# Designed miniproteins, single chains, continued (5): the designs that were tried, part 8

Each design is a single chain, and the fold is of that chain. pLDDT is the mean over its residues in the fold that is shown.

## One batch from the design tools (miniprotein)

Design m16245
Fold by ESMFold2-Fast:
Structure m16245 (fold): chain A 67 residues (1-67)
Amino acid sequence: MEKLREEIEKEIEESLERMKAAVEGIIEANKIVKEKNIKDEKEYLELALEIARKIAEEAEARREAAE
């Protein structure tokens, strides 16, 4: 009943937040790539993933430290 709907909605919200962090990570990676003139696609992808992970981890840490 309503509990299943609430669980699905929460999962969707979490997915949206993860997507938001990924988009921000890509934007920041693009800035760094332009500044450092990185032309290697592999290096760009690794950088984008690393920044996205850090943003997601910071978001989780801020929730745990909610004051």
Scores: mean pLDDT 72

Design m16246
Fold by ESMFold2-Fast:
Parts: structure tokens; C-alpha cells; sequence
Structure m16246 (fold): chain A 110 residues (1-110)
């Protein structure tokens, strides 16, 4: 459902925020993400979740790679720093992979 897609996107955003705080603390990320960056991530997460719900047998790595590339492209077009984008994309990849696996496991159990 659209309500479930929105809930999953909200959980993914909170996961990214939590991971970003740890990465900043340990020196793996230069700064915390902005609201603009999180909104772009949330939009792409909704799209990824809808696609995976429609095709639960989709290759998770290929799907995640495609949405991470789109995220990186959008931030580059907005003028964000390339090193920051690379660092943040790593976190985005981990969170999207976790979400994709969750959706697939839930679909397999239904």
C-alpha cells in the first residue's frame, strides 16, 4: 500500500540519519545531511520500494546500484561536493540494501 511505502521511506530516512551521526563521529562523513538531501533520498526510496514490491524477485544489488547512481547524479547536479557525495552514497547504499532485503523477505513470507 502507499501508506506502507511512506512508512518504509520514513524508517529509511531515520536509519540514514542515525548512520550519518555515527559516520560523522568516526570521521567517515564530513557533515550531517541537509533536509534537501534527505528529501531526495526519501523520494528515491519510495520509488525503489514500489519497484521491489511490484517485482520481489528483482536483483537487489542491481536495483540498489541504480537508485544510488540516481541519488549521486541529483546531488552532483545541485552542486554538492564530490567527496561528500561519495561518502554519503555509501550510507545510502547500506540503508537501501537493508530495506530491499526486508521487503523481499516480507513478500516471500506472504
Amino acid sequence: SEEEIERLAEIAVESVKTAAELYVKYGFLDRLPTEEELEIFKELTRKAARELVANPDADIDALVDRYVEEFEKRLKELGYDENYIRQFAHIVRLVLRGLARYIREKAAAA
Scores: mean pLDDT 88

Design m16247
Fold by ESMFold2-Fast:
Structure m16247 (fold): chain A 68 residues (1-68)
Amino acid sequence: GKSVELIREIAKKYSPTGKSLPGPLAMRELAKRGDELALLAVSRAMEKYGSPVVPVDDVLKLAEELEK
């Protein structure tokens, strides 16, 4: 969906390893774009892992579940 594709775009731009996403930076970009579901997916991943850096694949899975 739209939120999943936006998360992929941000991960491509900001992921230094291609596998992990810098959560606070991603949340800032998502807030500017007004995508509340994508913002929630990143926020929930950060809470789940207790980390500002989260696995890209897990954020994408959370976004897919939130779009259902």
Scores: mean pLDDT 81

Design m16248
Fold by ESMFold2-Fast:
Structure m16248 (fold): chain A 90 residues (1-90)
Amino acid sequence: AAPRTLTDEEIQELAERVELAVLRHYVDTGDLEKARKIGERMRDVIVSRVAPENQERVRKALDEAIDRALEKAKSMPPEELRQEVDARLA
């Protein structure tokens, strides 16, 4: 799709979707590196579809979302992590 301008709300929604995707992949696979790569791939695709003036802002938000997801994966008990993913998918 052609690059477009995103609102703060849209950027926040994208960040939450990327975080959830990383967490879900980790819960499903137990593989932190694969989960990270999924998040990074989603980031690159999303940034490529954003207007140039917003690319840096979107990249930063998505990188922060990936980092939050990876920290949760490392620090949260597996049961709590599964419950968070399930709740967010409901």
Scores: mean pLDDT 81

Design m16249
Fold by ESMFold2-Fast:
Structure m16249 (fold): chain A 109 residues (1-109)
Amino acid sequence: SEAQRYADLATRYAAKVAEANTPEGSKLAIEMGRYGAEEARKAGTPAGDVALESAEEGWKLQTPRAGGTAAIAGAGSNGYAADQGHPEGFEGSKRTYELAKKAAEAAGA
């Protein structure tokens, strides 16, 4: 679906941000992941709460550079919500894609 495509693009941009290893990029990637996970949870998906918890736990356990991994998990969860046909999930996927793109630009990737 188009919503899943936006979630996939957000995930790829989050990966580039994590790879670039900049503080600004990592912060934006984490914010994007949290946003995606929260939107998935609001959409009532069973994965939403797990994705948000995983994003928070992953960030705390990873190095600052690896914080982007939490953002990637959140973006994926948002895609799941969007594929469930929930309107909020689709808008969240688009927003995470836009945030990921800005984060990648800030990271020079």
Scores: mean pLDDT 48

Design m16250
Fold by ESMFold2-Fast:
Structure m16250 (fold): chain A 86 residues (1-86)
Amino acid sequence: MTKRELARETVLAGAEVGILEMDIIIKERIKKPSNEEKERMIKRLEELKKKLQEILADPRSTPQMKKEAQTALEMAEENIKRLEEL
């Protein structure tokens, strides 16, 4: 993976966590998700968590990329907890 690819992966992973958070907030307010939907969303957030942890551990990651990855990781962990409570 190049530094450019690593930067792109950081942005994409963070964006996907944000989109999932919006979906979770909507589901909390309108209609409780099914157990199957909840499990799929948790699985995807766990996959994103692993990717973000790899970005944080990569010595090629810039301080800005690490900050963005850490923020997205914290959001992913919070959203997993929210889904488990639904």
Scores: mean pLDDT 84

Design m16251
Fold by ESMFold2-Fast:
Structure m16251 (fold): chain A 68 residues (1-68)
Amino acid sequence: DKEKKLEIAKKILEYMEEHPEDVENMTPKVEEEIKKAGISNEIATEALKEYFEERATEEERREAERLL
């Protein structure tokens, strides 16, 4: 369900953060995994926000607020 898809999306984000040097190579693979899991853009955005909320510094959180 939505909650499980959110968890999968967060794990993908964590993997990408652990391998920043491969980001460009990982982007097509990530898109494929997202499609396979049936994760919508809305769920992906929600996972991204939650992932960064947990790991973001105060400065990063302020910058995110500016972008909203």
Scores: mean pLDDT 66

Design m16252
Fold by ESMFold2-Fast:
Structure m16252 (fold): chain A 63 residues (1-63)
Amino acid sequence: MTGSTVMLEVAYELKEEGRSDLVPLVRPVGEEVLAERGLSMDDEIADPEAVKREILERIEEAA
């Protein structure tokens, strides 16, 4: 699963929870989390569930 796909799944989870107002934060926060791991949006993610969780946690803190 690529970084771009992980961010897309985070955006869909936020929409399902009625938190669509936070969707614009997915890309900047997601890119930051990936960059800290030396990854980009096009790179394959070894642990996509852990990355999704970290992105969601940072979005919640940024909101």
Scores: mean pLDDT 81

Design m16253
Fold by ESMFold2-Fast:
Structure m16253 (fold): chain A 80 residues (1-80)
Amino acid sequence: MPSVTETASEAVEAANEVARLATEVSKIDPEAAKKAFEVVREVLRAIKQSFTQDDEEARRTLLEAKRRAEETKEELEKIL
């Protein structure tokens, strides 16, 4: 079973990938890139919030953040 730490690590990796793609997309669509960086901020905030939550709540928060990052990655890949 994935631990809270593993889920947090995956959320960080997803946020890093979104930031990388947003940097590339910024040359084509600056507004889409700006929205993608806001998603990165939301993921980082969710990771910080997870430190104040119990394991079950933290896992839900991190999984939602990871999902949001993965959806944003798919949107950015469609622009490139």
Scores: mean pLDDT 82

Design m16254
Fold by ESMFold2-Fast:
Structure m16254 (fold): chain A 94 residues (1-94)
Amino acid sequence: DAARAELERLLALAEAGDAEARVELWRLLARLVAEGRFEPDAELQARLERVFAEADAALQDIQPLADTVSGPEANEALLEAALRGLGKAEVEAA
């Protein structure tokens, strides 16, 4: 998938500390979840959680975007599940 290649590219940049890449990564994740195409394995999900746990400010900046990509109820539930999986330990600790 071209989308998966883009996800991995943005994830690598975000892991290197690129705040803009974290925003673009979340935008791509929100779109993939809304389309029902977000299929992370456990390792990919752990990497995403680590990146966003270290970037609470980035989560605040992209939360309004997540709200604007809400589609059907099923896609909204998937988006919420993905959002809760990203940085939950860090967000709840803050």
Scores: mean pLDDT 58

Design m16255
Fold by ESMFold2-Fast:
Structure m16255 (fold): chain A 74 residues (1-74)
Amino acid sequence: SAETAQLRAEFEELKEKGEKLIKEKAKGSDITKVIQRMNAIARQLLARGDVAAAAEAVDAATDIVKKLLALQKK
């Protein structure tokens, strides 16, 4: 559906934004906001029955979380 395509495009943009914030060593609060929005999109995709896109969004959010945790240990 058009809504599913829009949600999928939004999480791709958030993935790129999250990676950029990690590279720039941005504030953890800014990175956390990206992660929260990605998780919200994953829930919306799942609610619409797009299990594959929801899984991709969760995986992308998890990658950003792992990178944020690595930054916080240093």
Scores: mean pLDDT 82

Design m16256
Fold by ESMFold2-Fast:
Structure m16256 (fold): chain A 66 residues (1-66)
Amino acid sequence: SAEGRAAAGADLRAQAARALAEAAKTSPEVVRGVGEMYAGLAEARGDAETAAWIRAAAEEVARQML
């Protein structure tokens, strides 16, 4: 359902945000790698919007580490 897809997307965004925050303690390379991993999970579910959001969030976190 659309509600189920939205809930799954929100959960994945929350998981990705927590993982990106932890990765930010290491390096921008790790942040980008974690972002791609979670974006890939969203794409596997057919959720391109969540994948794009996660990639954008990872790039923003990596940029702020500089």
Scores: mean pLDDT 84

Design m16257
Fold by ESMFold2-Fast:
Structure m16257 (fold): chain A 94 residues (1-94)
Amino acid sequence: SKIVEEAVEKAVEKAKELAKKHGLDFSKYEEKVREAAEEAARFAVEKYKDKLDEKELAEIATGAASAAALLALRTGDAEEAVRKLKEAVEEYER
């Protein structure tokens, strides 16, 4: 999905800029950040594809990907980052 691909690239770019700002070697986190961003973007698109238009889907996918990317950068764990994001989204919809 082009929406997922664009959301992931924007999220990775933001995480890379934040890592540089804090003196972190982004190359050590890039794979996990990208994995978390991609899974989160796909989750958001699948959850909202029948409820939102293409522009709104792109915005929410980018938001989800960015949140997961930053969590993965902080924790070094892509799976935990995605799990926490999914739990937060589900709790918010209750």
Scores: mean pLDDT 83

Design m16258
Fold by ESMFold2-Fast:
Structure m16258 (fold): chain A 100 residues (1-100)
Amino acid sequence: MKTLDEVAEELGLPKEAIEAILKSRGKPVDGKVTDEEYEELRKRVEGYLFARIKELKKRSPKPLTLDELKEWIKRIFDENTYKVAVELLEKNKEEYEAFK
């Protein structure tokens, strides 16, 4: 099990964002996160990034480059969240390209 502080640091999100995600999943917000909940949170963060990138691409009249996506992420997120978001984007690049 991990604490909310550890999960927030590892995912680069504020505690309040982690709590909001847990609440949206009907999970208790007890200050502790199980390994199963952590994996669900990580996948959900990846899903949120993918959904936002997909939406941004659809709204843009031109294809967005990886650099333009990184600049957008940097503008929206703080430094820690930006780092994690970029790593997730690069790791799951094929999945992000595969979704319609």
Scores: mean pLDDT 65

Design m16259
Fold by ESMFold2-Fast:
Structure m16259 (fold): chain A 86 residues (1-86)
Amino acid sequence: EEEVRQAYIDAAENLIKAAKYEKEGKPSLAASYFTAAQLQIVAAEVLGGRLPEEVRKLMEEGIKALNAGDYDKAIEYFEKALELLR
C-alpha cells in the first residue's frame, strides 16, 4: 500500500528533524515536526497500515530514545527505519 508506506516514510523523516532540532535547542521547531509525524502515523493506522516488525521496533526504539533525550540514538533508529521502508 503506497500511501501507507509513504506516510511512514514521511513520519520517520519528520521524527529525524524533530530529534535534530531538539539537539540544536530549537524545541518549537522540534514540536512542530514531532506533531506532523504523529499525524502521519495516525493517518497510516486509520488506512489499516501495518509496519514490518523490524521497522516497528526501530520506530519504537527511536521514539523511546527521543523521549529520553538521546537524540543521536533517536536519529540513528529513524534513519535505519527509513532504509528498511526504502
Scores: mean pLDDT 81

Design m16260
Fold by ESMFold2-Fast:
Structure m16260 (fold): chain A 83 residues (1-83)
Amino acid sequence: MLDEAEKRYAEAVRANNYEISYEALEAIARLQEAAKKGIEALKETVREVLPEEVAKKTVEEIDKLEDVATALLVAMASVLEYE
């Protein structure tokens, strides 16, 4: 799904010279910041609630999901910069 979203945004930029408002760019930047703070809080909660072995594996899976979400937000920001 996220790979398709990145592809779709890249294709939209190439095909349509996508124009996006400054408000949308600011909104995406704020969402990225909020998402990173939320993921950090989730990792802390996991380490407090789960046994050490389970917490370690769960944090590794969260890190993988964070990387995917960050890539999606970067792709969206790249589309906005192109204007």
Scores: mean pLDDT 63

Design m16261
Fold by ESMFold2-Fast:
Structure m16261 (fold): chain A 54 residues (1-54)
Amino acid sequence: LSDEQLQKVAEVLSRVLPELVTVPLSEPEKLLQSIADGLGVDWKELAERVLAGL
């Protein structure tokens, strides 16, 4: 995943699941990992699914 793709996914997830956002958007990988852990999925797989759904 590129930095651009990580930023897009983090922005989408922060809008859709704001209640799970415990990490700032300045750390998109940590934000994605935190949300993915809460959902019980791999964060890279979650990111790819979000990008494919756009």
Scores: mean pLDDT 78

Design m16262
Fold by ESMFold2-Fast:
Structure m16262 (fold): chain A 100 residues (1-100)
Amino acid sequence: SSEEIAERLRELAVQIAAGYHELAELARKKGMEEVAEKARELLRRATQAAVDRRVSRELAEEILEGLKEIAEATKDDPEMLKAAEVGIRLAEEMLRLLEE
C-alpha cells in the first residue's frame, strides 16, 4: 500500500507539472505575466518533487494554495479557471493520499 501511494503521488506530481506548464503558456499568451511567473515557479517545484520521488505535505499545500490563487486571479477567464480547477482536484487528491 505505501509503495502504491508513493507511485500515485509521483503520477500526480507529473500531472500537476504538466498542468502548470499549460497554465504558464496560456497565461503568457493572454498577457497575464504575474500568473505566468507564479505557474512557472510552481512548475519548477512540482517537477523537482517528481524527479526526486518525494512529495512533502508542505509542497502539496503550497501547490494547492498556488492553484487557488491562480483560479481567483483568472475567475473571469473560463479557459484558465477550468485548467486551474483540474490542478486543484489533483492537489487535493495528493493531500488526501499524504493523510493516509
Scores: mean pLDDT 83

Design m16263
Fold by ESMFold2-Fast:
Structure m16263 (fold): chain A 55 residues (1-55)
Amino acid sequence: ASKSPAQLLAQQMLKDAEESGDAAKAQKFREVALQLSMLGKSSEDIAKAIVQQFA
């Protein structure tokens, strides 16, 4: 599926955290994504938030 640059970058950053064994970082990204999803935020808005927090 076609994804925005922010969505692709956020997905890669989360995968990198999971694959590097940084469980705490991966968990924080998932918590942010879950919280924003519960607030009705779009996948794009969630991705932007993850990118902003990491950058």
Scores: mean pLDDT 75

Design m16264
Fold by ESMFold2-Fast:
Structure m16264 (fold): chain A 87 residues (1-87)
Amino acid sequence: SLLEKMGKKSLEIAQEYEDNREAVRAEVTEAVAALSPEEQAAFLKLLDDRIAYLEKLAKEHPEIKEALLALAKALADIKAWAAEAAA
């Protein structure tokens, strides 16, 4: 199903993130620092909305819960770095 494919892709993205964590942090920091304050706020809100969506989807679909929560954790780390870069 499409949902199962989304679960597999989420796990792939989360694993790629863990393998490249420091590089991702550097890229996020540089990219966010280049944004306007309005764009920084919009990006942080986008990350919040995506994390909430993944957490909700994980509760509704326990068969892919681990994959969705792994991706949500990666996005939460990215949000923390983005917030630091925006400050």
Scores: mean pLDDT 85

Design m16265
Fold by ESMFold2-Fast:
Structure m16265 (fold): chain A 106 residues (1-106)
Amino acid sequence: SHMAEKEASLKQKYIDELEAARRRYVEELNRLMKEKYGVELPEEITDEQLDFIIKYGSEEERILAEGVRLIKEALENKDSMTLEDLINTLFDLGVLDVKLAVLRVL
């Protein structure tokens, strides 16, 4: 019982971290789209809109859109995801965060 409660608590912590990352990535992507193109994305960004940005966007816009897609897929499947699945998703997001940081200093 105690181990199951601790596992559920840790899973919820990682889900909360993914929700926070989703807000950050969406806000940054929306800011770039508005500043560079005068376009406002809807709050619920569609997979079709993400695909378009990934195909035709700048490197920074593509990385942000890939991050939004990754988080969206994980959150849609959160009830079936293991702790390992959540950790792997957070690791993949960390790689995208590093790519964004490197791109922004070049």
Scores: mean pLDDT 84

Design m16266
Fold by ESMFold2-Fast:
Structure m16266 (fold): chain A 86 residues (1-86)
Amino acid sequence: MSPEEREQALREVLGLIKKAIDAIFNGDLKKAIEYLEKALKLAREAGMSEEIVKHLEEAIKAAKNGDKDGALEHLSDAGSLLNGEL
């Protein structure tokens, strides 16, 4: 993967995380899960760190269990790690 392709993937995952956070705040956990599953797939395809992947997986698990606070915590952590790689 080129450096440019990797940066684009990082920005796309960040955008999906932001959309998932907005969906959670609007009470649409189903839509949040759809955004997060897309973000997780892209993160795996782009070879992102295990820490980013784990936080996305835990955010999806929390959202599926109706745990909005847990999902937001993991998304905050994933977002911070992603911004550190940009």
Scores: mean pLDDT 86

Design m16267
Fold by ESMFold2-Fast:
Structure m16267 (fold): chain A 63 residues (1-63)
Amino acid sequence: AEAAAADRKRAAALDEYIKFLEEQIAKKKAEGTPKALRQAKLLETAIKNAKDLKAAYQKRIAA
């Protein structure tokens, strides 16, 4: 019960972080420079890792 509550809080924090990263990616893609596009790809990797971690917490909550 308490562990599930902690995992939900961590998943929510990851949602906020993913949202922030998505906004940064949108700005860099809008800038359209080769440097900005390379930075956007690095941020997309960070989002993938954050989503994978969130999915792990959600699986634990669902169990």
Scores: mean pLDDT 80

Design m16268
Fold by ESMFold2-Fast:
Structure m16268 (fold): chain A 63 residues (1-63)
Amino acid sequence: MERDEQTALDIYREMLDQMKEFSEEARITMNKEIVSRIKEVLAKQQDEEKRRREEEMRFALIS
């Protein structure tokens, strides 16, 4: 009987629906983590640039 093909298709559709639900929550979590890491990298870059500028100012005072 060709029931096996119909059963497999039904299972596949159910899995797709479940994956869609899971995928959206995982995407939100990943986006939050990515944004957090980007903010950390930007903060570190800004701190390094500030230190570099302070060092340049000290050299200007000596010169």
Scores: mean pLDDT 69

Design m16269
Fold by ESMFold2-Fast:
Structure m16269 (fold): chain A 57 residues (1-57)
Amino acid sequence: DEKQREMLINASRVAVEAARRRGESIEDIAEQLANSSSFPKEVVLEAVREAAEELEA
């Protein structure tokens, strides 16, 4: 579902920003989000990584 993917990406951006303040790794963020969502860890990790790259660009 495209809406679910968009929600995951948006949540990933918020989580990346918050975790950067706390010094958490991208992998830690992805694991936390995967535990809270119905997506596989690999899909969540990819979304989190993409969000982090966009924020750095």
Scores: mean pLDDT 74

Design m16270
Fold by ESMFold2-Fast:
Structure m16270 (fold): chain A 82 residues (1-82)
Amino acid sequence: DSLAKSLEYASKLLKEEGLEKASKEFQESAKVTKTKGVRSGVLTLTGNLIRLISEMNDEDVKKLSEILKKGNELKEKLEKEE
């Protein structure tokens, strides 16, 4: 639950930064997390991120890194609210 919400939040931030391809991959990973569980979601995200990062320029990688940090901060906050 916390992972899926954090991935959806990261997807929204990626879309706002114009990283549409990355946004879609995070949204799909959130969907996989909800339907197939956390491990399947993490594996889906990891495989897709390796491909995405290899295709991105340095500026876009920096934006992705900052969004990943924000997503992790939300995940930690949601875990503390339980």
Scores: mean pLDDT 79

Design m16271
Fold by ESMFold2-Fast:
Structure m16271 (fold): chain A 74 residues (1-74)
Amino acid sequence: AVEHLEAARKAREKGDLAVKNGDYEKAIQYYKEAIDHYRAAAEADPSLREALDQLIAETQNRLKEVEKKLKEKK
């Protein structure tokens, strides 16, 4: 649980940095990694499910915004 939560947080930070640098393709990859790790953490520790479901939703929203920006880049 802790290992997946830490990995998810780092992946989300890398995604945010990639967005700031205009690397939308990398940001999409990192946000997907963060979502996968948050899901794994929620499965390992059901007591964290509500909080992690919220973080997953927030990360999915950021992913949608990045996908929109990637389409605008063309």
Scores: mean pLDDT 81

Design m16272
Fold by ESMFold2-Fast:
Structure m16272 (fold): chain A 97 residues (1-97)
Amino acid sequence: NELEELKERLRELAKKAKTPVEWFGLMLAGIALNMIQEGLIEKEEGIELARKAIEAAENNDKEKLEEIAREVIERLERVGEHDLADMIRNALEKSTF
């Protein structure tokens, strides 16, 4: 089950996360999974976003996480989650991850 595999990978990443990039990827993956739970995103799309965020975090790929963060921001804006979108945007602008 892909969703259960992603949740397990997220839990393992949380135990091993050392860098701001890894923590930011954790946050983005968690948001994508929560959007699935709340019905704000198609399950397959949310799984793909979470997978990409976990993979980018595992590879310490800041540039890829910035791309994923922009996708998450756009999706949050479309469903009216403006405050959460603004928090992610601010993290990108300040390079706090």
Scores: mean pLDDT 82

Design m16273
Fold by ESMFold2-Fast:
Structure m16273 (fold): chain A 80 residues (1-80)
Amino acid sequence: SLHKYSPEVLALLRSVGVTKDELTDSEVYLALLEMIERLGLRHPEDGGIIDASGTPLGKLLGKDRVTLDELFEKVEAHRL
């Protein structure tokens, strides 16, 4: 199913080349993974931990370190 997201989430997705306003879960998943890799947000000792401290993503999440599952859950909470 296609979902609409908050302007804050859309701004993050636009930064990695997403032009759509409605996305599938798979499209959001892939865009978030692309962002993590481009910004180098994987924890150096545990790649399952994302360190978003000091980034717009960290501001959106309200938390500096998250698992991938927590990241997707928090972004899904921004569905309209």
Scores: mean pLDDT 81

Design m16274
Fold by ESMFold2-Fast:
Structure m16274 (fold): chain A 100 residues (1-100)
Amino acid sequence: MDYDSVIDQLQQQINQNPNNSSSYLQLGMAYLRQGRYDQAIDYYQKSISLNPNNGTAYYNLGMAYARQGRTDLARRYARLTRSLGNTVGSDVVLGLVDST
């Protein structure tokens, strides 16, 4: 998949609407798919700063930390994901941690 063109499109969306939490979330997901976990984490944090009740952003943070091998942070964000009502997402993150 051409992640660079997706990132360019999402960056244009942010330039048009810099307060759109969803665009930062989608940027984070694009960086996650590229294996650029630090960039993914930065964009998920920006998404959360604009919408702190965004359980999807917490789920994706847990996924990024799990893939970096930061197991304690991955478990923390999995629990936060569950507390925001996303039990399936929490279980997926914990499964990645337990498989490593």
Scores: mean pLDDT 79

Design m16275
Fold by ESMFold2-Fast:
Structure m16275 (fold): chain A 74 residues (1-74)
Amino acid sequence: PEARASVEGDNAIVTVEGADDAVALGAMFGGALSGAPEFYARLRGDVARAILKGGTEAQAEAAGEEIARFGARY
């Protein structure tokens, strides 16, 4: 799966596309976002999106890199 990070105001957004395993996505998001104060994830087909409330661009980039590493492992 490919991960993309972006920032919308005070929120960080991570989008993962091309993933066909919801369990793997859940594990990736849990690992990458374990330090976030508040987040939620949505899965539609093979696209997953996580929103980090109060997140920064650096946090989104770091989360995207971790998700990409986990995706390469699966």
Scores: mean pLDDT 63

Design m16276
Fold by ESMFold2-Fast:
Structure m16276 (fold): chain A 80 residues (1-80)
Amino acid sequence: KKEEANILYNLILRYYKTKSLFDEQLLDDYLSALEKENPERAKKIKEIYDRVREKVNAGQTLSDEEIDEIKKEIEKALNE
């Protein structure tokens, strides 16, 4: 649903901005719970998150266009 997509997007964006180990753990816990309920959806969200994590680990920044695309991909993955 739209609210869940917005919460997840904001959590991923907060992780990207803060590089917080706490936010990384929250995302890993969320994905583990989601995988039990909907493994296909969890896989799609994990692929998005892994791209953000790769950029963070490489010390690279996301463009505004990449941030907008991440939001759209999360909305698509959570749309039922």
Scores: mean pLDDT 79

Design m16277
Fold by ESMFold2-Fast:
Structure m16277 (fold): chain A 71 residues (1-71)
Amino acid sequence: MALAHLMSAYARRGIPEAVERMLLSKGIELDEEERARLARWRAQADRDLAIARALVTSPLERAMLDAFEAA
């Protein structure tokens, strides 16, 4: 069931992005160590997402994935 893995990978990828956006909007400063940690989490999530994308063989699921990434 590739869709469940894909949604999980998107959720993990979305967490560091959402945290970064929240911190920027509130003017909260992070040190270099915390920024590096968020970057590592994002890189890990991107790798997981790439694997999940490779498991998506349905044209409909691929179209949904592309639409989600464009949003």
Scores: mean pLDDT 67

Design m16278
Fold by ESMFold2-Fast:
Parts: sequence; C-alpha cells; structure tokens
Structure m16278 (fold): chain A 69 residues (1-69)
Amino acid sequence: NAMEEEAKKVLEIALKQDSLTVQRAGIKEALDLARQAGNEEAVSYLEEALKARTLDQIKEGIKKALEKL
C-alpha cells in the first residue's frame, strides 16, 4: 500500500503543472510504483494515459488511474 500512496502523491504533484512532459514523467514514476504494488488495474490505466497527446487527455487518464490506486 505504501507504493500506491506514493504513486498517488506523484500523480497529484504532476497534475499541478500544466505540462504534458511533466505529467508523462509523473505517470512513468507512478507506473513503476503501481507495478511494484501489483495493482494491475492501475498499471493498465497508467499505460493508457501515457498514450495521451493533449493535456486534457492526459489529465483524464491520470484521474482514472487515481481511482484505481
């Protein structure tokens, strides 16, 4: 659970910056943490979020992943 809490924190920090690059970096860090936690559902949503090409799409992807952590 500590890995899931850290993943949430990483994603929340990334969301505070309106930067696709920063939000993608946050997703990559959260993805590693979600994999370590064995949360396959969160991993799936985070992998999908990485495919986003716009800020609106990536924010929605992060929100969905946060619901699974």
Scores: mean pLDDT 83

Design m16279
Fold by ESMFold2-Fast:
Structure m16279 (fold): chain A 85 residues (1-85)
Amino acid sequence: MAEQGKQLAQQALDLGQQGVDAAKQGNYEEGARLGKQGVELGLKAMEVPEAVLLGTAGVIAGIGAQIEAALVARKQGKEVPEEAK
């Protein structure tokens, strides 16, 4: 379980960071999607005690991506994606 938790936590963090980058490039739908995936994987990783800290970082990164996506969507005059609500 420890190895699985660490892999999920790393994937969550990577997805969250990729989501922020995508949103900043104007791809707010991709940013919101990646952010949501980062949060979901980070929460799963937090179920493994050895991965709680890295999983938490993944959740934070995912939330950041969703916030960035929502801000970019609003700036473009578009509706906020459901994934970023």
Scores: mean pLDDT 78

